# Designed miniproteins, single chains, continued (4), part 85

Each design is a single chain, and the fold is of that chain. pLDDT is the mean over its residues in the fold that is shown.

## One batch from the design tools (miniprotein)

Design m15132
Fold by ESMFold2-Fast:
Structure m15132 (fold): chain A 70 residues (1-70)
Amino acid sequence: SAEAEQLVKEAAELAKEASLYYANQDYEKAKELLEKAIELYEKAEKLGHKEAKPAIDELKKALKIVEEKL
C-alpha cells in the first residue's frame, strides 16, 4: 500500500540519520532515531509489507550496539 511504502521510506531515512549520529558518537540521538525507525517499519509490516521484517531485525541489532555505548 502507499501508506506502507511511505512508512518504509521515512524509516529508511531515520535509520540513515541514526548512522550519521552514531559515526559522530552521538549515541543518545542515534538510539532515538533507531527506535523511531523500528516503530515505522513495524507499522509497515502490520500493513502487509513483509519486506520490513529483515530491516526491523537489523535495526534491533544496531540498537543493542548503540545501547552498549550508553
Scores: mean pLDDT 89

Design m15133
Fold by ESMFold2-Fast:
Structure m15133 (fold): chain A 87 residues (1-87)
Amino acid sequence: MKEFKEELEREIKEALALMYVGIGNILASQGKYLEAAEEYIKAGEMFESLGDYEKAAEAYRLAAEAYEKAGDPRAAEVRKRAEELAA
């Protein structure tokens, strides 16, 4: 029965990560690129904690694109993080 709790915690984290991606997409559609990048970073960190490096890399890529649109120099660092996880 401990396995059920571990599966539930994984599912909750996956749902939260997807929720952060969704919130980021909504914020980006409103031109709120800094706020969008912050939400994408949260999603990427959650996917990393789950060992889903492919989804983590994609979330960080979205964050880097949002920072680029905002003119924020953090875009380069976040893009490098995404590339390192996809390798």
Scores: mean pLDDT 85

Design m15134
Fold by ESMFold2-Fast:
Structure m15134 (fold): chain A 68 residues (1-68)
Amino acid sequence: MELKLVVDSSGNVTLTVSEDAVLTTVDGKKTKISKEAKLSILELQGVLTFSSGEKVDLRDLDENITVK
């Protein structure tokens, strides 16, 4: 599992994933993210579930711009 995260000065977040994943937002909305696709979101919130079954809470990443 690898995740690349970039946050701009406006709080817009760009996610890039090394494997297929599903983003589940706090209101229960689900967005499919394909391997190597870039997803832009307005707030760093929700749970990212990878095809391997691993889960990442995006709020745990708010303290750091993480590149893997």
Scores: mean pLDDT 69

Design m15135
Fold by ESMFold2-Fast:
Structure m15135 (fold): chain A 59 residues (1-59)
Amino acid sequence: PSPEEAERAARIAEGALQAAQALGLPESVIDEARRLLEAGRKGEATPEEAEALSRRIGG
């Protein structure tokens, strides 16, 4: 991904992580959101991946 795409992915993943924690979702979902956020910060995640996770969390 481009640096801009990775930054967008990180922002979306951060929101997904906050939503998962607020909703008390299973540790597996929270862990997935944390991994995606870390990947986005490293430039390894796409916005599409982060949006897909956010959609699955229902927020």
Scores: mean pLDDT 79

Design m15136
Fold by ESMFold2-Fast:
Order: C-alpha cells, then structure tokens, then sequence
Structure m15136 (fold): chain A 64 residues (1-64)
C-alpha cells in the first residue's frame, strides 16, 4: 500500500523497506520494526519514539 510505503520511509528512512511494503506489506512491517529496535539499541531514538513509530506502521497496514 502506498500509505504504508510513505509511513515506512518517513519513520525508517529506508527506501528498500518502503519498496518492499508495495510487494509484501507484512514483511516490510516486520523489517521496519527490526530497524526501529536497532535504532533504540544504538541510542539513536527513544523507546517511546520507536513505540509511536510502530503504532503508525501498524495503523497504516490495517487501513490498507
């Protein structure tokens, strides 16, 4: 879904995950969540920010 692709790109900054969301939305969601977890582990974002981003991704997928 185009909306999921836009949200994925906005929250992850990863064009490959955004592209994957058009072909396999569920796999793209899982990879985006893994990247968010990695960014929390690296101290680049807070756990609260990652949780908010995960909710946005799940909402975008559910609305597809």
Amino acid sequence: RERLARVALAVTGDEEIARLSLEDPQKALEEAKRLLDQQVADGRITPASAEHARRLLEEALAEA
Scores: mean pLDDT 75

Design m15137
Fold by ESMFold2-Fast:
Structure m15137 (fold): chain A 89 residues (1-89)
Amino acid sequence: MNDAVYWYKKGLELDEQGKYEEAAEYFEKAIKLDPNYSIAYFNLGLVYRKLGKLEEAIEYYRKAIELDPNFELARRQLEAVEKELEKQK
């Protein structure tokens, strides 16, 4: 219940099933229990991108990078979503 890793793993299972809104809820539970859980912020960004919520995805990727400055995957996803958002606006 209070294990951030438990909620994170449940979020991954839901993401694999395409249940992106439910996956986001579980990743949010993980980061609430462990606010330094950089990989959970990253995956929350990925599911928000899949939901087309690009501004939210950017904020979560930025948070993942803030917590882990060497998080190369988060930096690449941030750059990709920023370019995608520019094309949609």
Scores: mean pLDDT 85

Design m15138
Fold by ESMFold2-Fast:
Formats: C-alpha cells, structure tokens, sequence
Structure m15138 (fold): chain A 61 residues (1-61)
C-alpha cells in the first residue's frame, strides 16, 4: 500500500540521517520536504501530519 511504502521510505531516510551526521538546518530541510514526498508516494492527506510528526521527532528529537 502507499502507506506501507511511505513507512519503509521514512525508515530509510531516518537511517541515512542518523548515519550521515547532518546539521540541524539540513535535518529541518528534510522534515520540511516530507509532506510533498509523502503526497508523491500516494499517501492520503489525512495520514501525512502523523507521519511527518513521527519522522520529525525521530530526526530532530
């Protein structure tokens, strides 16, 4: 499903962020790009805020 693909893609992005030791500005830019990327993967607009918040906490928190 688009949601399952999106969750796998987010896990990959988060793993890459953790491996790369990015700046806070670079991490924020990735988080800011997530809504567009999730829509491109076919995630419903209703599901996007929860996925973005989870990713934000894992990337920035």
Amino acid sequence: SPLERARRALDGVIAEVKATNLTEEEKQAIVDALPQALRALGVPDSEIPALVEEARKRILG
Scores: mean pLDDT 84

Design m15139
Fold by ESMFold2-Fast:
Structure m15139 (fold): chain A 61 residues (1-61)
Amino acid sequence: GKELRELILRLIGLKLRKIGLELELERAEKEGDKEKAEEIRKEIEEIEKEIEELEKKIKEL
């Protein structure tokens, strides 16, 4: 249905955003910016939780 399509597109978007943050994390670590690296890790953790919740919703459809 429409709902499943919207959830899948959102899941793809979240996974792409996570990849972007992982690249930013590598840059921050190379630059020695510990504060920025820690902040990015927290953002990645939040996105991972959103991905898990969204995958759970998709499996229930």
Scores: mean pLDDT 86

Design m15140
Fold by ESMFold2-Fast:
Structure m15140 (fold): chain A 64 residues (1-64)
Amino acid sequence: AVEELRRFLESRDPVVRAIAREALELAERGMPEEVLREVVRLIRQGKLDEAARLVHEAAERLEA
């Protein structure tokens, strides 16, 4: 998951890059691997709104 997210930082789509950067920051804060894999899957399917929402929800849980 982390390696694929790092590759998404090289994407030409700025939305993909933003989601990948946020997911990588959350990974350093203890985001579960299962959630990282789901973010990667959603990006690969072009479901960028769902990927962004998942990252946002995970961020809020880590801040609690």
Scores: mean pLDDT 81

Design m15141
Fold by ESMFold2-Fast:
Structure m15141 (fold): chain A 93 residues (1-93)
Amino acid sequence: SKAEELARKGREAAEEGKGLEGGLLGAEGGDQAYKDKSDPEVSRLASEGAALGARQAARDESLSGVESTGAAVRAIGAGISAALAGGIEPPGT
């Protein structure tokens, strides 16, 4: 539920023209979800994936604020999944 709240706040931030903050709130939502499981290794991998997703989102600055937020959230999710699978891979374009 906290992860969902952070995702919701991320969308609201995007509507206010803060696409970057929206992406960061999405990353924090992912990290928070894993921390709630009280699994230190999962939390660390989630944080690494979120960092990769954030860097990918920064590279996609050419997108509009709303589009950038959506791309950032997807990239962060993909990065977290890749990190948990034991491979740090680019989350895509």
Scores: mean pLDDT 53

Design m15142
Fold by ESMFold2-Fast:
Structure m15142 (fold): chain A 62 residues (1-62)
Amino acid sequence: GKAELLAKAEELIARGQALLDQGRAMLASATTKDEILRGIGVALRGIGLITEGELLKRKAAA
């Protein structure tokens, strides 16, 4: 139901935000190309989860 979709959306957004924050921290301390690429990868995964969560939130509100 709507409550289940909202709970899943909130979980995805929270997990995505944590990954985005982690990716940003990794990029702030990165000194090598490998470290930069890892940080970008983690940040992009975070953005993906936030996007999925926001889409589920919109679906629950409709």
Scores: mean pLDDT 88

Design m15143
Fold by ESMFold2-Fast:
Structure m15143 (fold): chain A 68 residues (1-68)
Amino acid sequence: MEKEFKELVKEAEELAKRLEELGDTVSAANVRMLIDSAKRLAQKGDMKSALETAKRAVELARKAIEEL
């Protein structure tokens, strides 16, 4: 679970950076907000919600890139 969470956060951060490079700063900001939320949930011990939120961050980022 911890390894999967770290991999999802890393992927979401890389995709957010790519969105910023492509000029979609609004979607990048939304992805970063979800990453921050996921990290806070993980720190509280709510790893299930942290994983779900990290997955949503990756999905949002991928969809935003696809729509560009």
Scores: mean pLDDT 84

Design m15144
Fold by ESMFold2-Fast:
Structure m15144 (fold): chain A 57 residues (1-57)
Amino acid sequence: SAEEVRREAVERVRRAAEEGASPEDLIQLAGEEAKRLKEAGDFEGTGEVERELRRAT
């Protein structure tokens, strides 16, 4: 579902941060996840990914 895709995108960014990914890698990952959500029409989900990135960096 769209909600599950959004949750998984946010969790991927969170887990990468917890595993010590660099700010550059986190920005790249968040950008890729946000792009997928945007292409699917989930603009609210892109905001959630951006918020998670800001929390992690």
Scores: mean pLDDT 83

Design m15145
Fold by ESMFold2-Fast:
Structure m15145 (fold): chain A 71 residues (1-71)
Amino acid sequence: SRAAALEEEAIALLRDATRANLAKAGDLMNELREMGAGESLARVAEEAHRLLRPLGAEDRRETLEEQRALE
C-alpha cells in the first residue's frame, strides 16, 4: 500500500540521517498524517525517537546533575 511504502522510505531515510534525508522524512510523515495513516505515522515516530535517544539521554543526564547539585 502507499502508506506502507511511505513508512518504509521514511524509516530508511531516518537510518541514513543526513540533513536532507531528515527533511524528506519529515515531508513523508506529513503526507502520512494527511492520508490518515496513523499506525504508519506512529511507527515512523517511534523509530525517530529510538534514533534520537542518545541525545535525549545526554539532556536527561544534565537535568539529573542539576537536580543533584540542589541537594
Scores: mean pLDDT 69

Design m15146
Fold by ESMFold2-Fast:
Structure m15146 (fold): chain A 72 residues (1-72)
Amino acid sequence: MEEEIRKQAEEIRDEARKKLNEVVKKYSDNPLEALAKISEIAAEYVRRLQELGYPLDEAKAEAVKLVNEALK
């Protein structure tokens, strides 16, 4: 079960990463719009992780890591 949850979390993370990269590229000339879209994607990622059983603090930490990764 834990391994299955980890695989689902990895898939959700990969989807979120893809969306973040697309937003960063598409809104490169509009930082405020990019920030709004990034925050929406991050919130959805946190919600999906919580649905898998992740505690809120861990889900938030994972979202912060993913956003920082996409912005580098």
Scores: mean pLDDT 81

Design m15147
Fold by ESMFold2-Fast:
Structure m15147 (fold): chain A 66 residues (1-66)
Amino acid sequence: SAAEEAAELARKKALELADTLGLSPEQKQEAARIAGEKARELAEKGMSPEEAALKGAIYGVQEVLA
């Protein structure tokens, strides 16, 4: 589904961003988890998988850094 595609893409993007920022393995996994959930939510509300994935990934990393 589009929501599952968005969640998978968001997890990948969040892991890449977290790695670039030097986050711990635990922080990387948490960022990916949050990113996937947020992207699924956005895609279910009608956002494209690519846009949902990007917004989800950024959201997940920001949540871990806050």
Scores: mean pLDDT 87

Design m15148
Fold by ESMFold2-Fast:
Parts: sequence; C-alpha cells; structure tokens
Structure m15148 (fold): chain A 57 residues (1-57)
Amino acid sequence: SDVVVDLIMREMGLSREEAEEAVRLLEEGRYKEAADLLGISVESAKRLAELIRQERA
C-alpha cells in the first residue's frame, strides 16, 4: 500500500484518485497545480512535498 496516498486521503478528505494525482504533481515539482487540487497554499504544497521526500528517502 502507498502510505503517502493513504495519509493524504485521510488528512485532506480526498478520493484515492485525487490523492494519487496530488502526490504525482508534488513529486514532479508542480506545486501550484498540486496546491490548487488540494485546496492549500503553494507554500503548504512545497512543505508537503518535502515531507513526502523525507518519507520516501
């Protein structure tokens, strides 16, 4: 199971498809698109991307 996708679904109330797309955008550095999808600021999206990188490293 993808723990990051599961966490985003739980914390942000997203569907699995939306959470998977958000993780993909964050990993690609597409922070504005990820922020728009997640309903958060670009700064929050960048912070989330850093946490995902730390979890996957």
Scores: mean pLDDT 81

Design m15149
Fold by ESMFold2-Fast:
Parts: C-alpha cells; sequence; structure tokens
Structure m15149 (fold): chain A 75 residues (1-75)
C-alpha cells in the first residue's frame, strides 16, 4: 500500500531530521538510508500506477512528508 509507505517515509525522514538537529550524524545517516529505500519503493509503485488522480494525491502526500521533516531542521 503506497499510503503506508509514504507514512513510513515521513516517519523516517522526521527521525533523521531530529537526529541531525541533535548532532547525531551516525543515526541521521542510518535513518536517511532507510528513508531512501522506502522512497525508492514509493517511486516504483508510482511508476506502475496508471490512475493519474491517485498518482497526484500520492505525490502531494509525499511532498507534505518532506515539508514536515524540513520544518524540524528549521527550528
Amino acid sequence: KIEELIERFGELAEEAARALAEGDKEKAEELEKKALEVFKEILKLLAQEEDEKKKEEARKRLLEAQERAAKILEE
């Protein structure tokens, strides 16, 4: 389910951003690698999705997840 993968990606990205903000570079790198693997799976599913509306909604949710992680770094 692509929605579950997007939520997982968001969780990992936010955890990575928090680790980076706290100065834990090793933890941030591990979480970034995990987030990248989930992101790759999301992209594979998006490439196979033929419903344009479902693709657009998934892209919007993915962008929102990225924005939440970015805001943690801006604090």
Scores: mean pLDDT 81

Design m15150
Fold by ESMFold2-Fast:
Structure m15150 (fold): chain A 58 residues (1-58)
Amino acid sequence: GNTLAEARRALAEGERALAAGDRERAGQYFVKAYSLASGAGDEALAAEARRAAERAGE
């Protein structure tokens, strides 16, 4: 599929996992979103995913 669409879906899945209290799963999705966004050259989305991963680690 489209790499950026996959990155956005991973970010959304991470936010859903975080809302459900599953910080480990949320972190895994945010790392996936960061990797996909970074690989596609979307630095803004990569930065958003990195900040989300930091929140999941709190």
Scores: mean pLDDT 85

Design m15151
Fold by ESMFold2-Fast:
Structure m15151 (fold): chain A 64 residues (1-64)
Amino acid sequence: SSERQKILTEIGNKLRAIGEALDAYLRYKKGEISLEEAREYILENTPEEARETALESLENLLKG
């Protein structure tokens, strides 16, 4: 059904967003990129609808 496909797409986008945030965070912690570059990487590598999830995930990682 179209509803099931939308749910699966939304879950997939959120999982991808979390993965991109984790990759950017690890690169930042290794000194490979700046924090600003990490945020720009997320914006370039996540769909617009998933950007809020990705940026929030990065922020949560930075607080730990």
Scores: mean pLDDT 83

Design m15152
Fold by ESMFold2-Fast:
Structure m15152 (fold): chain A 62 residues (1-62)
Amino acid sequence: LDWEALDREVPPLLYLALGATLYKQGKKDEAIETYQRALDVAREAGNEELAKLAEEMIEKVK
């Protein structure tokens, strides 16, 4: 089991989940900021798929 690979994927997914929760609560600005954090972490980890998903979420909520 590659714990390092799991750590690189888990933080972006957690931020995406938090952003979705904030958006559903009507906290759009906080949701956008959280998705931007997910994007930054995904890009630092080299995970292009999660980075693209974070960009898509930002576009949907702005």
Scores: mean pLDDT 75

Design m15153
Fold by ESMFold2-Fast:
Structure m15153 (fold): chain A 67 residues (1-67)
Amino acid sequence: SAQDEKVFEAYIAKLKELGIELSEEEREVLRKLIRGEPMTDEEIELFDELLERAREAAGETSKLAKP
């Protein structure tokens, strides 16, 4: 739906601000999560790793903005 696409774009924009670009596989996993579609263990691991990297990047940017 248009609402799901808007949520997806917001996530992409936020990650881009952190310097993180998503692969096609990571984008597919994110879309599945937003829509509540079933995911494999491998896809769940990819998403969890992405969230961890995003959190680390947010911490690094905070150090640069407020040293």
Scores: mean pLDDT 75

Design m15154
Fold by ESMFold2-Fast:
Structure m15154 (fold): chain A 85 residues (1-85)
Amino acid sequence: SQQDQMNQLLDDFYSEVSRIVDDSIRQGRSVSSLRTQINDVGSRYRGQMDDIAGGDDSMIQQGDTQINGAVSYSINRYKQRIKQQ
């Protein structure tokens, strides 16, 4: 179903963002650099979700909300993790 495809993209997005965060911690990356990359990744996945939604505004809005929430959460978590180093 379209919902199953959306859920798969969200899982892929979460996995990619998690990898970026972990790699960024190992590299001592700046918050601004991480923010730029995570936002770029989010934009890419939003585009893919829009294609799957096929103009379903409710699906697009739901996906956008989930992606934006995960972006914000990941950036804030990164800030917390580097502050403890």
Scores: mean pLDDT 84

Design m15155
Fold by ESMFold2-Fast:
Structure m15155 (fold): chain A 101 residues (1-101)
Amino acid sequence: SRGVERAREGGERGGKAGKEGGEIAGRTGGRGAMEGARESGTGSAAGGIGGAGGYAGALVSDPKKGGEEGGSGAGGGGERGGPRGEESAARGAEEGARLGE
């Protein structure tokens, strides 16, 4: 749950910097979720990819809200990959937000 919240906050922070910041945070979070799931062998890579895909649509109306939704989606996908997936998604969203700032 902490990793999911961190991913959500990272996405929101990226989105606060603008549409591009939100996109970077969501994409990097989604990639982190996929990598963590792959490392743990849990097969939740689809969840991470789904989170990243959902995020792309969410940014259309409100960058901050879109980033938050993208981060949440990445974090949720990561969580399905177990602790490594969750942590990797959170770290990815945080790094993406930093790059978008």
Scores: mean pLDDT 64

Design m15156
Fold by ESMFold2-Fast:
Structure m15156 (fold): chain A 70 residues (1-70)
Amino acid sequence: SNKEVLKETEKLMKEAVELAKEKFPELAKDIEENAEEAIKKAREYEEKGDLEGLKDILELVKDAVEKLKE
């Protein structure tokens, strides 16, 4: 369901933010602000039933987490 995709996106975004802040503490506020904007957009996609838009954000977040773990 779109709600489950949003839930996974929010979970992975939180992980990405924590990893990014560990690597780039000087950018912590910018990282948090960008993540909040992305989550707001993901929530709007879920509310509108735009599964493709929501999945695009999920894939970007998954890629970010993988790159931050390198």
Scores: mean pLDDT 85

Design m15157
Fold by ESMFold2-Fast:
Order: C-alpha cells, then structure tokens, then sequence
Structure m15157 (fold): chain A 95 residues (1-95)
C-alpha cells in the first residue's frame, strides 16, 4: 500500500540520519536530512488522512529531487550514505 511505502521511506531516512551522525557529517547535511525526514513524516500523516496516491507520489518525487541535490553538494565521506538512501527511495517508488 502507499502508506507502507511512505513508512519504508521514513525508516530509510531515520537510518540515514543515524549513520550520518555516526560519521560526524557537517551540520548543514544533518539539517537537510532532518528537514527531509520531517517532510516524509508529514507525508505519512497526509497518507493516513486520505491523500491520493498521485499526491503522495508527487511529494515523494520532490523529496527525491531535493535528496539528489544534497548528494551533489555533500562531502565525499558522506555521499555513499546519501547515494544508498536515494537508491532505496527509488526502489520503493518502483513497487
């Protein structure tokens, strides 16, 4: 279901945030990932309140676009975590 997909996306963001903190990622990266995690959490609430599949997909695509932009500016040591997060979100969206 779309709710289960958004829950998986939120879980991936929480895991990525924990990994980035363990790597002592720059504050700006942590703030950006934190903002995206909050966006995913808000999207989960919207999904539970009956947002359409089309609306949810548009929001997930916006989150993914923002994440790709973060990847381009991220330091080399944290890029693998962001790349894995991008791939995980893309895979969930294909289901």
Amino acid sequence: SMKEKVEKVLELFVEADQRLRALNAPPEVLMDIGALTLSAAVLLVMTKKGASEEEVKRHLETILDTLRKLYETAPEDVRPVIEELIKGVEEILKE
Scores: mean pLDDT 88

Design m15158
Fold by ESMFold2-Fast:
Structure m15158 (fold): chain A 62 residues (1-62)
Amino acid sequence: AAENARIAGKLVSEKMRPLRDELDAAGKPMSGSESADATSAKVEIKVGDEVYEFEATAEEGK
């Protein structure tokens, strides 16, 4: 079901928003990778030597 992956992806994006806004405001470079399956989504953002991981599942969307 594609809906579960969509819900998880939306939740991950919302979890990342404050950090993304802060990094953009600070002008810090970032690189990232994204992976998703039918029930979960994960995003990894690398900023210099720091790594930030965000994960959400369809169950969190309820």
Scores: mean pLDDT 67

Design m15159
Fold by ESMFold2-Fast:
Structure m15159 (fold): chain A 57 residues (1-57)
Amino acid sequence: MLEEIAKELGVSVETVRYAYARVLGIIDLSQREIAEVTGASVGAVSRAIRAIRERLK
């Protein structure tokens, strides 16, 4: 799942893992902070969060 989302969005698996933890409420990092830590854009983090939320329905 996480590797598939990373491949589809062109982001690292690390970015998707942080987005997943945020969606589950495990971490309290903002989208900007995840982008800074993972080297992704804020837009890429936002897309990863959306993709994860849709898969968790």
Scores: mean pLDDT 81

Design m15160
Fold by ESMFold2-Fast:
Structure m15160 (fold): chain A 83 residues (1-83)
Amino acid sequence: MSKEELLARIANMLLELSLEDLKTVAQKIRELFPDNPAVQAAVDRALAATDKDEAIGLLLEAMRHLTPEQLEEVLKIVEEIKK
């Protein structure tokens, strides 16, 4: 699956999550990619977000810095939280 297809799938799932679940996703991404400063900065901002749309935008910004293989790991996390 392409990076753009993975981002689109994840984005559609994030729209269905609560702000609390979005912050759980952010926390998991923070733990999974500690050595990526661009991802860490965007995720830290997502964790501080009080607006669902802001949180989603910041999570998508973080995910744009990931490889397709790393995005597949994020997709698994989002699918598990959505259950």
Scores: mean pLDDT 84

Design m15161
Fold by ESMFold2-Fast:
Structure m15161 (fold): chain A 60 residues (1-60)
Amino acid sequence: MEKELEEAQKRMEKLAKELLKEQEDPGSGESVHKANLEAAKKLAEETGNEAAKRFYETLS
C-alpha cells in the first residue's frame, strides 16, 4: 500500500476504534460498520483526503 493510503487508513482505523468504544455493543457487526462509516466520512470531510472518500464510498 502506498504511504499516503497507509497513513489515511491508520487514521481512519484509530478514529473508528474511538467511535466504536462509545457504542453499546462494540462487538456487533452493525456497530463496527457504523463506526467505520462515520470515521471515513469525518476524515473525508475534515481533511479532504481522497483515500478516506474512497473508503466512505465503499462502505456506503
Scores: mean pLDDT 71

Design m15162
Fold by ESMFold2-Fast:
Parts: C-alpha cells; structure tokens; sequence
Structure m15162 (fold): chain A 78 residues (1-78)
C-alpha cells in the first residue's frame, strides 16, 4: 500500500532526526515501527536495510546507520 510505505518513510525520517540529536533509544522505537510497516508493505529489501541500521546504532556507528536508513527510504519510495 502506498500509504503504508509513506508512513514508514515518515517514521524513518524522524528516526534519522533523532539519531542526529543523540536520542538513540527513541530512534530505535521509530525504526522498529517503520520495519513493521515495511514487512506489511512486502518491501523486504527495506526490512533488511532497517535491520542493518538498528544493529549499527546499537554498535554506536551512527553515520553508517543513517546511510542505511536513507537507503531504506529510497527503496520504500519505489
């Protein structure tokens, strides 16, 4: 559904903002919600990228995590 994809994109954009603010735990909550919507949308490449971003955040690799979230947004826009 285009609406489910649009909502997932909005959640990922908010997650990127929160990571840049150092609010990692709050960002992870938005990422988890976006991942669930990506599964519902059948966008499994986005699910993979979202999962990789979550792992990178937990490792303190914030710039790499943001890049994965931006890649997930591009997949969801297709």
Amino acid sequence: SPLVQKRAIELLKKAIELVKEGKVDEALNYITRAGALAVIAGKYEAVKLISEASRLLQQGKYDEAIKKLEEAIKVLEE
Scores: mean pLDDT 91

Design m15163
Fold by ESMFold2-Fast:
Structure m15163 (fold): chain A 92 residues (1-92)
Amino acid sequence: SAKEAEIEALKELVLRGLEAIIRRARETMSPEAAEKIIELAEKAKKAVEEGNFEEAAEYLRKAAEIAREEGDKETEEIAEGAAELAEKAAEL
């Protein structure tokens, strides 16, 4: 259905955002911040795979907050964007 296709497309976009967050955290952040963000991203990935988009959005919002504290504006924006996509999927 159109709704199922939209949810699947949003899921794929969120998963791509999570991959970008993990990669950037490893490349640009302190080891301590990278560990926290990667843990949150892996929890968000599991939530997305289980269809728990609201929970995924919460983990992504927490990842964005850590990125902001680290001064990584680009990772913050990716995490916020992925959270908004997950929130949209949760409303469908």
Scores: mean pLDDT 89

Design m15165
Fold by ESMFold2-Fast:
Structure m15165 (fold): chain A 79 residues (1-79)
Amino acid sequence: NPKVRAALYRLLAELLGIEVTDEEFEEIEKTPYSEVARRLGLTPGEFRRRLQAHVLDPLGKSIAELTLEDLEALRAERL
C-alpha cells in the first residue's frame, strides 16, 4: 500500500528529526524502500535496523501487516 509506505517514511523521518515536505511525501508514495533510505542519509541495512527497532518491534508486526491506524497510534505514543 503506497499510502502506508509514505506514512511509514514520514514517521521514521520525524523520529530521526528529519523534516519531510508535502511534495516529498507525495513522491515517496511511488518510491521503493532503498530510495527512501538514501533520502534519509541511511544505508539500506541501517534503514532496515531502524525500521525494525522503532516501528516493527514496538508494534509486533511485519511491513505487510502495517495499517495507517498502527502508524498513527505509534506516532501519538512517540511524538
Scores: mean pLDDT 73

Design m15166
Fold by ESMFold2-Fast:
Structure m15166 (fold): chain A 88 residues (1-88)
Amino acid sequence: SMEIEKKVEELKKRIEELKKKIEEAIKKEKDPEKIEQLKNLLKGLEYGKQVLEKALAEAKSDEEKKEILEKAEKELEGLEKEFEKLIK
């Protein structure tokens, strides 16, 4: 499905943008505790991307792919919110 392919590309773009922001924040942060939390967030993001790519590759139907994408989008929103809290 073209709609599924577009959603995959949008999520990948958001993941890369968040990764860039976290890496930039790590370089500027002086608090060791916040640096550790940012590094853990980055690891979670990298793991989530790997899980998403594997799940999409193994999916047997467009319905299954939609469920995978909805779950991934929700998890990404959670990571984006945690990042926002850490940089305040």
Scores: mean pLDDT 87

Design m15167
Fold by ESMFold2-Fast:
Structure m15167 (fold): chain A 97 residues (1-97)
Amino acid sequence: VTPDQEVEFDIGVAEVTLAVAKVTYDRVMKSDKSNEEKLKAGEEAYKLVRKALEIAQRALDASTNPEVRADAQRVIAWAEELLSEIEKDMKKIKDEL
C-alpha cells in the first residue's frame, strides 16, 4: 500500500462518515419527533461532520498528489456545507423553543 493509497482510504472513510451523518440527520429532521430530539440529532451530526472534516484536512496536508488533494478538497467542501446546514437548522429550532 502506497502513502497515497492510505490517504485515499482516509478520504473514503471521511466521505462515508459524511453520508451516514447526513442520512441519519435528515431522517430525524423530516420526522415528527420533538424539537428537543431534533436538536440532539443535530449535535450528533455536527460532531460526526467535524471528525470527517478533520480527517479530510489531514489528508490534504499529507499528500502532494493533485488527484488525492482534489478528493480531499471535495470532502472538505461537503463537510463545510453540512455544518452550515446543521447550524441554520439548529438555530431555527432553538428560536422556536
Scores: mean pLDDT 85

Design m15168
Fold by ESMFold2-Fast:
Structure m15168 (fold): chain A 60 residues (1-60)
Amino acid sequence: DEEKRQIAAVAKALMDGDLEKAREIAESIPDPKLREIGLRMVELAEAGLPVEEAFRQAIA
């Protein structure tokens, strides 16, 4: 699933500690709703949330 791959790529960049890369990946997502989820994950991770928790909150 391409959608899962895009969000997984954002999560991987965040787990690697590369916030800049994670933001670039999220901004490149063509689907506006998935892009919002990716960017929300980046914002929550920047605020100090673990990547798994950021993902759960972003998709809620």
Scores: mean pLDDT 82

Design m15169
Fold by ESMFold2-Fast:
Structure m15169 (fold): chain A 93 residues (1-93)
Amino acid sequence: MEKIKEEFEELFRELKEIYRRLAEAKRTKEPEEQREIARELRAEYATRHTGEASDEAVRAILDRMDELYRSLPEEEQKRFEEEAAEFEAELKA
């Protein structure tokens, strides 16, 4: 179980970092620069975990996260749901 949790936590942490950077870009940058930042972050994330910088690769990571999440105990799933909700609230503040 520890291994599955650690793998999920790593992917989840990296997604949160991407969303934080996108939220900051939305606050401080023009739409064109925001698109460039989003493209670069998505490509780097996909390449790091799949070796490919494609939308299909991003989807593969999300599918993997879903599989890992469903393998976690219900208590751990609820904790991540709460953490995701708190994170969304943080980004909107």
Scores: mean pLDDT 80

